# Ledger of designs, part 102: designed miniproteins, single chains, continued (2)

Each design is a single chain, and the fold is of that chain. pLDDT is the mean over its residues in the fold that is shown.

## One batch from the design tools (miniprotein)

Design m7767
Fold by ESMFold2-Fast:
Structure m7767 (fold): chain A 112 residues (1-112)
Amino acid sequence: SNAEQASKLMSEGNNLLLQGKYEEAIELYKKAIALDPDAPGTGYAYLNLGEAYLKLGKYEEAIEAYEKSIELLKDYKDPVRARALENLAEAYEKLGKYEKAKEYRKKAEEIK
């Protein structure tokens, strides 16, 4: 099934991310997302995709991935949503957009 294939690709991507193989992790996350772009797990795939882009210094791509993660993670009290908001703030800070970074950190603090 597409859901089982997406789950396997996300797991393999997570292992590559932990190994510092960021470009390879990105390819697996993109494949997982393409199999079911609106699936319940896809918000987590976008979070991890954003983290891989952030590690590569691809801050604009990281922002796009984190924004998509936040959009799909509809439970505003999810700790994973808070992590996406914190990482989005870090990406904006890396681009020198300090007011945007403060805004997103404040939104993350509203999640407990």
Scores: mean pLDDT 86

Design m7768
Fold by ESMFold2-Fast:
Structure m7768 (fold): chain A 78 residues (1-78)
Amino acid sequence: SELEEEIRRLQEEVARLVEEAERAGKLEEVEEVARRVEEELAARRPEIVASGDRERLLEALLEAYRRLAEEARRILAE
């Protein structure tokens, strides 16, 4: 599926950004962002699971990874 493929690409990008952040001494800042994204996703998880809609779950994961990648890129640029 397109959503699963895009999520996979974002996961690969996030992995590379984490490695770059570690080399740049900014790993803690990226980990803090990841923690917040995880907490927000966890808070929404019961509603998503109750919907039974796999696409809705994938869309939530996609948005979470997009946000993490965007914020990690910003941290590395700063």
Scores: mean pLDDT 83

Design m7769
Fold by ESMFold2-Fast:
Structure m7769 (fold): chain A 59 residues (1-59)
Amino acid sequence: GGKEILELKKKILEVKKLSGEKLEEAYELLKKGKLEEAAELLGVSKSTVSKLVRYMKKL
């Protein structure tokens, strides 16, 4: 157990390497329910974006 949490933390750290503007645009897309567009903008899978959002809310 816990390997999935470590992988999600790595993905969050990778996303932080992107520009703040790109992260803000992705967040606005997520607020509008546009998960696929947000995933494409961040360069990750739709499933990964969904898990990242859920994990970030637990922080």
Scores: mean pLDDT 66

Design m7770
Fold by ESMFold2-Fast:
Structure m7770 (fold): chain A 66 residues (1-66)
Amino acid sequence: MSEEEKRYQRYLDELRKVFEEARKTGDLEGARLRIAELISRAQEEGFPDDLLAKLVEEARRLLAEM
């Protein structure tokens, strides 16, 4: 896997942990804030637009399922 794919998987794992905590606590607003911060960090790192878009889509999908 490329280094970009490895970083994407790391962000994806962080995203999943945020949702796991939200399910335990019921803190959906806190989860949304943490997700926004995570996406902001990925953008700051200069992630490829395609990978950033995939991360945003995954976050949207998980939020919709809650």
Scores: mean pLDDT 79

Design m7771
Fold by ESMFold2-Fast:
Structure m7771 (fold): chain A 119 residues (1-119)
Amino acid sequence: SPADEVLAELKEFIANIDKMSVEELIQRLEDLARKVLELLRQAGVPKEYIDKIEELVRRILEAMRAGDVGAVRRATLELFSVIGELLKRTTDPRLKEVLLAFAKTISLAVEHLERRAAA
């Protein structure tokens, strides 16, 4: 299914985070976010949630490119709040799995970026 393909790609991304340059991490994260958002659209998630997630992902990626760790952190916390609200309203267990995997992927990507910035 499209959800199984997205879940597999998210798991592969997480497994390879340590091997990525910052530029490669940002590009692959952007591609994965696009696939997750398309899956949410196909699953009938309300447009207001999709638009807000898309906006917050764009802000995270722009802040990552700028090296603004504070802006990355703020936008990531807002994204987790939106995903958390959507999870409470979602009854599809597969869609919940995708949302949780996506949140974990963003969390680990941000942690990796912060670790590199602190070194």
Scores: mean pLDDT 88

Design m7772
Fold by ESMFold2-Fast:
Structure m7772 (fold): chain A 65 residues (1-65)
Amino acid sequence: VKMSKSIEKLLLSELERLVAAFPQCRAKFEVFREDLYKLQNVLELVGKGASDEEDFLRRVQLLLC
């Protein structure tokens, strides 16, 4: 399955945003740069359950950091 270039750019932008929010977890986030489908799946799952942006970032930190 191929990922569209626009979705790839969006996920890379989200990854950079997460690194900016949690710079201590940069190395762990860099692993997802090689597997954007895994990042997309985690972000979609967290997004469905999150109440707001703060809750979203907290869940991301717990799961990916």
Scores: mean pLDDT 78

Design m7773
Fold by ESMFold2-Fast:
Structure m7773 (fold): chain A 62 residues (1-62)
Amino acid sequence: DEEVKRAKKELEEKARETQEISERAQREIEEKGPEVSRELVLEEASKTMELILAAVKYRALK
């Protein structure tokens, strides 16, 4: 159904976003050093929470 398709797409989008943030955070820590790590860790944690919520939503629709 359309709602299941939307939830799956959202889950896939959040998974991609989380991977991108993780890769970007690793590059910036390498380039700028540990001083930027706090902000990057908080951003990654925020995106990970969004991913968890999207996964729960998708599970609830199945």
Scores: mean pLDDT 78

Design m7774
Fold by ESMFold2-Fast:
Structure m7774 (fold): chain A 100 residues (1-100)
Amino acid sequence: DEAEKYNKLGSKLAEEGKLEEAKEYYLKAIEIDPNYAEAWTNLGWVLAELGKLEEAVEAFKKAIEIDPNYQLALDGLVRTLELLGKKEEAEKLRKEIEKL
């Protein structure tokens, strides 16, 4: 899949610390396959590392909408909510994850 190829290239760039380039390739993957939970999750992590915390929350929420049990997206959402100071929302989500 072309979407999977872009997602993998984005992941390689992210490992190299090229976060803006990684973001662009994850966006290309999502443009081809909007239901690609892994690409939305990877986008969320890169956005969080870039300090775009509100955008990161939206990307993780989209991944969870597609796959509610996607552990990496759930972890990413919790951490990003904590960075935003939304401690009660993060704690509530942690408790919901522990019931899965």
Scores: mean pLDDT 88

Design m7775
Fold by ESMFold2-Fast:
Structure m7775 (fold): chain A 73 residues (1-73)
Amino acid sequence: SFEDQIRAALRQLKTAVEAGELSLDEAKDQLRALARIAEAQGLHELAARLREIVERARTKEELIELVDELLAE
């Protein structure tokens, strides 16, 4: 499903942030792109949650925590 593909992309994004391969701003840009894809596929709740992570995360650590919370569902 598109949701499974987005969740897989989120796991890859998290790994890249943890490895120091992505800045906070680069990770937020990727989350915005994933939110647009989710919205276009009718995954409105997932898109809203991805946008919330972008708005709330002030550090890489907070971004990782919020992504982990989403992936735990």
Scores: mean pLDDT 89

Design m7776
Fold by ESMFold2-Fast:
Structure m7776 (fold): chain A 120 residues (1-120)
Amino acid sequence: MVKLTESGGGTFAEGSSVTLSAKVSGVDFSKATLGWLRQTDKKPFEVVATIDPAGNTHYAPEVAGRFTISYDPAKSTLYLNMSDLKVEDTAVYYATVETTVDGRTQLFIGEGVEVTVVAD
């Protein structure tokens, strides 16, 4: 069973940097796309970033150049490095695993971590 344990949420100043992490278990990374979703009261649920088994990354236009997704196979940990935080980045952030189970594409979503960005 896929499990995602997120950490690194909290309240942060605008312009600061923070790294979210998610411990991933029950999945073969070589067969799964990992990612981060966010839910905010100002926008619908959106894909923030993804990383595939080949190391290809994709970013939402609003975070491109500010956020970096990475995965450490030795630690089985997915990261989202968020730089130059904006008030608009305030959201609940969810780690994700997309993989094929019984011939069907399945998306597993973690419990989420709250990130609040406050103006300085």
Scores: mean pLDDT 84

Design m7777
Fold by ESMFold2-Fast:
Structure m7777 (fold): chain A 86 residues (1-86)
Amino acid sequence: SPPPPLSEELQKEADERIDYYVEKARELAKKYLTPEQREEFEKLIEDILNDPNISPEDKVVIAGELAGEAFEGYRFASRLLQKARE
């Protein structure tokens, strides 16, 4: 079953952070990957973003890893979960 939804405010924070990391990941892919590898990478990003079984906080972590900011992504996701428990 899909994870429970975040509040509208927390979902917006997650979506904005995901967008930031996805844009950064695409810029890194353009610099370091071949055109064929970038096509495969783009499909991976779209599959992850469109998967309803991945929570917003997990999408932040995954997008952060792809952007080369694994610890920053993890810290942001941990803060979202902490706010959701308040």
Scores: mean pLDDT 85

Design m7779
Fold by ESMFold2-Fast:
Structure m7779 (fold): chain A 97 residues (1-97)
Amino acid sequence: MSESELEAEINLSLVRMMVAIALSAETGEEALEGLRKAIELVEEMAESEDEKIREAAVEGAEIVIEAAEKLAERFPEYREEFEEIKERAEEIKEEAE
């Protein structure tokens, strides 16, 4: 594994951890905070000069999209905020095509 592949794997693991924390949150506010941290990391990965890290950002975006949909149903009071995060993640996927 190259350093770039290792960094991509570590960052993607962090995204998965942040999403898991958000999905297990007892309040919509905690879920939103967790998912915002996840999308911010995915956006940072997408801006990387490294192709492996950018590829991992696309996978991270897919994970965030699925989580945002589930959390919007669970916490409808924050639906607009979760839909905004989903849209940010969808933009990362579009830019990779």
Scores: mean pLDDT 86

Design m7781
Fold by ESMFold2-Fast:
Order: structure tokens, then sequence, then C-alpha cells
Structure m7781 (fold): chain A 95 residues (1-95)
């Protein structure tokens, strides 16, 4: 089962997906910010993806998915020490 935002993302309608996820994130849905980060990640906009994963962590500091995704972003940016740091935080948040 997919939300309308998730369906737009999978259909390649990234502008619409961004609009819908941004609205949900502003309403306090941390998963929407993770999904928004994923939209930017798929578009190759890794710095913007990191910003939205950080917003998701601010709403839900125990979400291991947001930390894992942030680690992947830092790996893409060549910041391997930060990638390792956030992977370790993901493992801690999963406890």
Amino acid sequence: LLSEAGRAYLEGKFEKAIELYEKLGKEGDSQAYINLGNVYYKAGKYEEAAEYYEKAIELDPNDSIAYRNLAKVYEKLGKYEKAKEYQEKADEAAK
C-alpha cells in the first residue's frame, strides 16, 4: 500500500512527491522527511538529501532508517568518516 506521495515518487513525478512529502513533514511526519530525502538522493542532490534526513532525525531521534540513509549520503559525498559515524548512530538507534 502506497500513499499518494509514495506513488508520485515511484512514477517519477518528483516535483509532486516533493510537494506532498514537504506538507506531511511540516505536519510532524518524520517518515515524510525520510521520503523527501530519498527523492533528493535519487536526483543526485546529496547535500539536500542530508538536510531532510537530519530534519527526520530531529522529529524522531530513534529512527535508525534516517541515520542509515544519512550515512549513505555521506558515503556518496566522499565523507567516509561521517558515513561511519552515522552508521554507528543507526545501530545505536535500532536498540
Scores: mean pLDDT 80

Design m7782
Fold by ESMFold2-Fast:
Structure m7782 (fold): chain A 91 residues (1-91)
Amino acid sequence: GAKEKLEKLYREAEELLRENERMLEELKNGKKSTKQDLLKAIGSALRAIGLEFEAERLKKQHPELKELADKAIELARRALEIAMENLKLIK
């Protein structure tokens, strides 16, 4: 159902945010970036955009799930912000 899909999007966005925050910490602490880090940051940004888009679609179709959808959207937006910050720090 829609609730289960939003719960999954929430968990995926939360995982993505944590992964992006770890990369940001490493880059800020002077870790030399690699091509793998660049590809990972690009993929993370695209995934975050996709998660936000799907959560917004589900919110439109199921207004009763607004609070859960808004949480997933906020996490996805935050994950995108951190991915973009990572991209700025990668060479």
Scores: mean pLDDT 89

Design m7784
Fold by ESMFold2-Fast:
Formats: C-alpha cells, sequence, structure tokens
Structure m7784 (fold): chain A 86 residues (1-86)
C-alpha cells in the first residue's frame, strides 16, 4: 500500500467517523466544558480532513499528509485539555 492509498483510506474513515464522534460527545455525560473542547476539536479536524481530501485530489500528497498530521495534533491537544478539565 502506497502513502497515497493510506492517506485516501484515512480520509474516508475520518469522514465516516467524525459525525458519529460528534453525536457521541453530545450524548455523553462529560462536563459541558469538556464537550465544548471536543466539539471544537472535531470541527477543526473536519475542516483539515476536507483540505487533505482536496490536496490529495489535486495530487499534492505532501499537503494532504501535513493536513492529516495537523488533525492528529488537534486531537492530541484536545485530549490533554479534556484530561485537565476532568
Amino acid sequence: MSLEERLREAIERMREEIPRAREEVRRSDLPEEAKRVLLEALRRVEELVRRAEEALRAGDVEAALEHLLEALRVLAEAGREVDAIL
């Protein structure tokens, strides 16, 4: 599997999972502050995944990878913020 194929699979999976994650956060028993952090992170990740898809469609594998790495950094940061709230 090439890097391009792996990035395409990652984008497709994220597009499917983000709406589900958003619903799960909204229905969870987490404090409202933690929910706000997670929902904002999911919004940013959705935007970055869209940019990665656009970059990959244009043949810019490097830009697609950079957008997905930024999405992972956003999720990691949100996880640390939620841990500090809980």
Scores: mean pLDDT 86

Design m7785
Fold by ESMFold2-Fast:
Structure m7785 (fold): chain A 97 residues (1-97)
Amino acid sequence: AVDEALLRLAEERLNKVKAALDAVIAAAEKAGVLKEVSQLLTQAAHAAGQGDFAKAKALLEKAFALAREAAPEKDLPNVDEVEKTLLAIIDEMEAAS
């Protein structure tokens, strides 16, 4: 059984990262790569949902690499922290599986 406290902490972390992730998505839209970034993020979420955490992390890293290449650094001030936090959440999901 999933511990309700662990599920609540995961939800709180996802909500906290959502605002920072929204900023990265806005930067990708401004840079003209929103479609590609969104596709990679959707594929990463799908892979994580199927228990393929290695693929989920690789796709997430590709999404953030594309955003960094296309968007000015000033539009991505916290991108490294957001990526690290999302990768840590995937690692915690794998450990809980």
Scores: mean pLDDT 76

Design m7786
Fold by ESMFold2-Fast:
Structure m7786 (fold): chain A 55 residues (1-55)
Amino acid sequence: MEEIKKQIELLEKTKENLEKHLEYYKRVGAPQERIEAIENQIRKLKEKIAELKKK
């Protein structure tokens, strides 16, 4: 239980960092492929967090 809670916290922190990167990439007009890659990573992290919470 505690181990899962720590994993969720780390994944949430990673998600927040990726969201900040996404905002930066959008601001500087980064290639759509880079924006899409970050969005895809955020989506996967959200799914994994949801799975861990369901356990």
Scores: mean pLDDT 81

Design m7787
Fold by ESMFold2-Fast:
Structure m7787 (fold): chain A 55 residues (1-55)
Amino acid sequence: SAVEKGREAFAAGNYKEAGDYFEKAGLPQQAAMVYEYYAKKTGDEEAKKRAEELK
């Protein structure tokens, strides 16, 4: 499932992929948290904007 794939990606440090999977699973709050975490670590502006859109 998309939820399981999101959790696996997060555990592997693939935060952007994890956020994408959580969005597909219909979990925008979890996706937003993961995108924020990724943006904080990398400075990725697109991830930051995406997290804000999902709140």
Scores: mean pLDDT 82

Design m7788
Fold by ESMFold2-Fast:
Structure m7788 (fold): chain A 77 residues (1-77)
Amino acid sequence: SKELREKIEREIEEAMLRISFAVAVTRARNEGKEEAAERLRRAYEAKDVAEVERIAREELGESEAAVRRLVELVRRS
Protein backbone atom coordinates (compact mmCIF):
# COMPACT_ATOMS: atom_id res chain seq x y z
CA SER A 1 0.00 0.00 0.00
CA LYS A 2 0.95 3.68 -0.20
CA GLU A 3 1.19 3.92 3.59
CA LEU A 4 3.64 0.99 3.81
CA ARG A 5 5.78 2.47 1.01
CA GLU A 6 5.89 5.86 2.75
CA LYS A 7 6.88 4.20 6.06
CA ILE A 8 9.71 2.26 4.37
CA GLU A 9 10.91 5.41 2.55
CA ARG A 10 11.01 7.36 5.85
CA GLU A 11 13.01 4.57 7.54
CA ILE A 12 15.50 4.49 4.63
CA GLU A 13 15.88 8.31 4.73
CA GLU A 14 16.50 8.23 8.50
CA ALA A 15 19.08 5.43 8.10
CA MET A 16 20.86 7.41 5.35
CA LEU A 17 20.98 10.52 7.57
CA ARG A 18 22.46 8.45 10.45
CA ILE A 19 25.08 7.03 8.04
CA SER A 20 25.95 10.60 6.95
CA PHE A 21 26.55 11.52 10.61
CA ALA A 22 28.75 8.45 11.20
CA VAL A 23 30.75 9.30 8.05
CA ALA A 24 31.28 12.92 9.19
CA VAL A 25 32.48 11.78 12.65
CA THR A 26 34.80 9.11 11.17
CA ARG A 27 36.24 11.57 8.62
CA ALA A 28 36.88 14.16 11.36
CA ARG A 29 38.68 11.59 13.53
CA ASN A 30 40.78 10.40 10.56
CA GLU A 31 41.80 14.06 9.97
CA GLY A 32 42.91 14.45 13.62
CA LYS A 33 39.85 16.53 14.59
CA GLU A 34 38.89 14.29 17.51
CA GLU A 35 37.77 17.16 19.79
CA ALA A 36 35.55 18.65 17.05
CA ALA A 37 34.08 15.18 16.34
CA GLU A 38 33.28 14.75 20.06
CA ARG A 39 31.69 18.23 20.23
CA LEU A 40 29.60 17.40 17.14
CA ARG A 41 28.41 14.19 18.83
CA ARG A 42 27.53 16.09 22.04
CA ALA A 43 25.66 18.80 20.07
CA TYR A 44 23.65 16.05 18.33
CA GLU A 45 22.82 14.43 21.71
CA ALA A 46 21.72 17.86 23.01
CA LYS A 47 19.64 18.39 19.81
CA ASP A 48 21.43 21.70 19.28
CA VAL A 49 20.78 22.35 15.58
CA ALA A 50 22.76 25.62 15.45
CA GLU A 51 25.86 24.06 17.06
CA VAL A 52 25.73 20.97 14.79
CA GLU A 53 25.54 23.28 11.75
CA ARG A 54 28.41 25.49 13.03
CA ILE A 55 30.76 22.58 13.87
CA ALA A 56 30.04 20.71 10.62
CA ARG A 57 30.46 23.80 8.43
CA GLU A 58 33.20 25.74 10.22
CA GLU A 59 35.31 23.14 12.08
CA LEU A 60 34.89 19.99 9.93
CA GLY A 61 34.64 21.76 6.54
CA GLU A 62 31.70 19.61 5.44
CA SER A 63 29.91 20.45 2.17
CA GLU A 64 26.65 22.41 2.33
CA ALA A 65 24.78 19.22 1.30
CA ALA A 66 26.40 17.27 4.16
CA VAL A 67 25.66 20.11 6.64
CA ARG A 68 21.99 20.08 5.57
CA ARG A 69 21.79 16.28 6.08
CA LEU A 70 23.27 16.55 9.60
CA VAL A 71 20.86 19.38 10.50
CA GLU A 72 17.92 17.31 9.18
CA LEU A 73 18.99 14.32 11.32
CA VAL A 74 19.04 16.49 14.47
CA ARG A 75 15.62 18.00 13.66
CA ARG A 76 14.15 14.48 13.32
CA SER A 77 15.72 13.23 16.61
Scores: mean pLDDT 86

Design m7789
Fold by ESMFold2-Fast:
Structure m7789 (fold): chain A 61 residues (1-61)
Amino acid sequence: MSKREVVAEAIRLVAEGTPEGMQRAADLLRAAGLSEGEVIATLMGIRAGASQEELVAMLER
C-alpha cells in the first residue's frame, strides 16, 4: 500500500470509534513501516481532524 492508501485506511478505522478500530489502525501503520513516533503522530493527527493530505505530507518529510 502507498502512504496515501495507508493513511486513508487508518482514518477509516479510527472513524469506527472502537478500541478495535484504533488497534487495527496502529497495526496497519506499523505494518506499512512507520516508526512508533510516526504511528503516534498519525493517530493523534487523525483524532485532531487532520486531512489525509496533511498526514501524508507529514510522513513524506
Scores: mean pLDDT 81

Design m7790
Fold by ESMFold2-Fast:
Order: C-alpha cells, then sequence, then structure tokens
Structure m7790 (fold): chain A 61 residues (1-61)
C-alpha cells in the first residue's frame, strides 16, 4: 500500500475544492502521484496545508 500516494490524491481533491492550487501546482502533484515520488508529494501537500492555514487565519480576522 502506497499510503503517501493515496494521501496525495486526497489532498489534490481537497485543494481543488478549496481553490488553493494553481494549475501548475495541480499538474505537478498529479505527475508526482503518477511517478510515486513520495518526497515531491509530501512537499506539495505541505505547501497546500500552509495555504489552508493562511486562508483560515485570514477568514478568522
Amino acid sequence: MEFIVEQGKLELERGRELGLMSEEEEKRLEEAIEKKDKEEILELMLRIAMKELELAVKKSL
């Protein structure tokens, strides 16, 4: 089981729903998932998570 690949797929869907990903970031994550590049998937997931946190902070203000 490629846990990180499955998490990357879920984060891709989440980022699309929230509009947090550029088309380039979306494509980069899709390619990383296809290649099973765990390091790239983790890096992109972290970047999306940081954008989610920033959005949440701004909406709380």
Scores: mean pLDDT 76

Design m7791
Fold by ESMFold2-Fast:
Formats: structure tokens, sequence, C-alpha cells
Structure m7791 (fold): chain A 69 residues (1-69)
């Protein structure tokens, strides 16, 4: 749980930074980080674990939406 929580937080932070830059290359990197974070969260949920706060889960969903738009 601890390792997954830390990695998910780091991926969200990286995605946020790259999204803020706004270049096509950095938007692609941000999208990859969001996708990696989602996979980790989905794997943890499949094992019956909660690794994000409701606020972090909302932020991840918002980042995913923005990067697809």
Amino acid sequence: AEEIEKKVRELIEKARKYLADGTPENLEKARKYVEEARKLVDEAIAQGKTVLTPEQARELAELDRLLRA
C-alpha cells in the first residue's frame, strides 16, 4: 500500500507539471503518467485496497479528462 500510494502521488505530480507546460510532447508525457497512475489504482482496487483520498481520485479523473480533450 505504501509503495503504491507514493508512486501514484509522484505520477499525479509529474502529470500536473507536464500538463502545465502544454506542449504536445509534454501533454503526451502527462497522459502516460495519468495512465500509469490509473493502472496502479485499478490493480489496488481489484485487491480490495483504497490507495487514494476522494480528492486525489477526483484530481486524477480531471487530469485524464483534460488530457483527452
Scores: mean pLDDT 76

Design m7792
Fold by ESMFold2-Fast:
Structure m7792 (fold): chain A 58 residues (1-58)
Amino acid sequence: MEEALRQAGEYARQGVRALEAGDREAAARHFALASEYAEKAGLPVTAALLRQRAREAA
């Protein structure tokens, strides 16, 4: 769980950086990965929000 939370945060940060750089495809991939790790961490609402951000970035 601790590692999954850490990975979710790291991928979410990379998604934000990709958006700031204008790389929407990379942002979508990073937010999708963040969503998967948030789900593994037991955060279904956070996972759903990250999945939505991934779809919007794509």
Scores: mean pLDDT 83

Design m7793
Fold by ESMFold2-Fast:
Structure m7793 (fold): chain A 66 residues (1-66)
Amino acid sequence: ELKEIEERARELVEEALKAGKSWSIESIEELEKELEEKEKEIKENNAPKSVVNGLVFARVAVERLK
């Protein structure tokens, strides 16, 4: 299930990248909110560092889309 959370975060980033320049600020903010919720869940479950790093990478990728 921790791997599932990481995969979901990666899917969000991939969907984001696929959207290209048609992105709205609202869509980016929604993705950021979902990533924040996933990070909280992973921290509460004391997840492996590799999973945490995966989410951090996804968050940075979304942030760069602004």
Scores: mean pLDDT 64

Design m7794
Fold by ESMFold2-Fast:
Structure m7794 (fold): chain A 92 residues (1-92)
Amino acid sequence: GATAGGSGKGSAGVYLDGATGEEAARAALEGARAAGLEGEPRGDAAGTGGVALPAGTSTEKAGEAARLGARAGGQEVVPSPKDRAAPAPPGP
């Protein structure tokens, strides 16, 4: 299986089971490109990789890029539900 996540800091990461970090980083970059973004690929051992996205990239867009990256790496990712952080409405 695979996992994927994006950050409001402008990063998208993927984990691909059985892949190298370089393969995961390439997949993350392909996902970013598929989402219309560019970034710098970064990878490590154990199938973990990601891409640094432009500043101002939304968390949702980064998450989409990460999921597309996992798919590009040949792994299916079940979308994680949005973090149930605050029970209060995110109102003004």
Scores: mean pLDDT 64

Design m7795
Fold by ESMFold2-Fast:
Structure m7795 (fold): chain A 88 residues (1-88)
Amino acid sequence: GMQYYLKGLELYKQGKYEEAIKYFEKALEEVPQIPTLVGKIYFYLGQALEKAGKLEEAIKYYEQAIRLLDPSDPLVSEARERLERLKS
């Protein structure tokens, strides 16, 4: 649940990107399937994948985050910028 999401964020801040990925994946299995919450987790999973060098997977999760998040969410703008850099 939310504890896995928070642990994923902690691990990401520590530069432990592979461990962060695993905790974000666990979070997705246990959190309520609320689009905006799932979209936030997809965004941070995309960032962790990008830092781990898994660029094709990062692209997929950023695209899914944009679909699930509110269009006015700042994370949508950040995901769009990251996608432009990764696809260029």
Scores: mean pLDDT 85

Design m7796
Fold by ESMFold2-Fast:
Structure m7796 (fold): chain A 84 residues (1-84)
Amino acid sequence: MEEARRLEERAEEAYKAGDYKRATLLYSQAAQLYLDNGDYRRAAELARRAAEAARKYYELTGDPVFRQLADQAEGAAKQAEKLA
C-alpha cells in the first residue's frame, strides 16, 4: 500500500512537470499494485490517469507506442471497474 501511494505521488509530480512519458509508467505501476491488493476502485482511477498521460504524450510526439498504452490503460480501468 505505501509503495503504491509513493508511485502515485511520483506520477502526479511527473504529470505536473509535463513529463507525460514518466507519468504514464508510474500511474500504470501504481494501478497494478492496487489491483494486486484488491483495491479495484483505486486501480481503475489510476489506470485512467495512465491513459490520460499516455494520450498527452502521444499528442505531443506521435509515438504510436503511447496510443497503444492509452488503449491498454483504458481497458485495464474498465476491467477493474467491473471487479469493484
Scores: mean pLDDT 87

Design m7797
Fold by ESMFold2-Fast:
Structure m7797 (fold): chain A 78 residues (1-78)
Amino acid sequence: SSRLEELRRELERLIEEDGEAAARYLRTLAQIGTKSPDPEVKALAEELLAALETLDPADRAQLRRAMDGALRLIELES
């Protein structure tokens, strides 16, 4: 999906420029996922949200793993 690739590029830029803003955005995506009627999406979103609570926003590798999780949630909702 071109939309999914656009979101990935935006998140990658945000991770490079402002890790704290990236973490906040990823947390917002995870919170939306916890409201999903799909139990698989909800469970993955809750796991992502928990990971974001312990994540160091200065650690780009951690942010990229969280990004992969968020993009997976969006893929499952599509």
Scores: mean pLDDT 84

Design m7798
Fold by ESMFold2-Fast:
Structure m7798 (fold): chain A 66 residues (1-66)
Amino acid sequence: MTLKITTTASEEEFNAFVEELKADPELKVEKVGENTLLVTSTASVPRFIGFVLRLIGDERYEVEIL
């Protein structure tokens, strides 16, 4: 499952978020723009869905399922 994540957060906050995601070995993280990220999960589906639901709760992050 691959997510496209777009943010209106600051560059500093976005880069911190990217580094946090890259620390998870079950996630493949690709920065495709200054405010856009692709995340592919190899983790179990329940944990990944929990992550997606937390992002949807933050108005600064838009999540699209690819």
Scores: mean pLDDT 73

Design m7799
Fold by ESMFold2-Fast:
Structure m7799 (fold): chain A 96 residues (1-96)
Amino acid sequence: ELDELYAEGMRAFANKDYEKAVEYFQKAAELAEKRGDYETLGDAYFRLGVAYYQLGDYEKAIEAFKKAIEYFEKAGDTSRVELAKKMIEEVKKKLE
């Protein structure tokens, strides 16, 4: 179920259907949170950030990347924390 939701999100993203990608990654994040799966939860929020960025929802993208950082820190994934921080800097450039 979680793997299927994540795979559907990735498929929607590959097809540039970013609204559908948001829908699937939100569902994946909700299920991962219920399971205490911080690795998947962080990745789902990271993917939400990228999808929001593609939609031009820059404030939502930053919020999603901040959530991804929180969960990647809980998962001990320092490399993905640094990547998400760089993504926030890139999104901020688009706001002005």
Scores: mean pLDDT 86

Design m7801
Fold by ESMFold2-Fast:
Structure m7801 (fold): chain A 65 residues (1-65)
Amino acid sequence: HMASREELLKRAEELGKKAIDYAKQGKINEAVSYATAAALLYAMAGEPEKARELIEKVDKEIEKN
């Protein structure tokens, strides 16, 4: 019933990639939503540093717009 660590990380990576793609497109609301979801999954998987790195990367892409 509970997602495995591997499943959480895979899903976090998928959502994180979409967050970055949306940020590059200037779709700020979508970028933030996907980044937040990915960060939560990274934290649940025991990878809070990856969550932080994703948020910082998405913020930088938004600032470039």
Scores: mean pLDDT 83

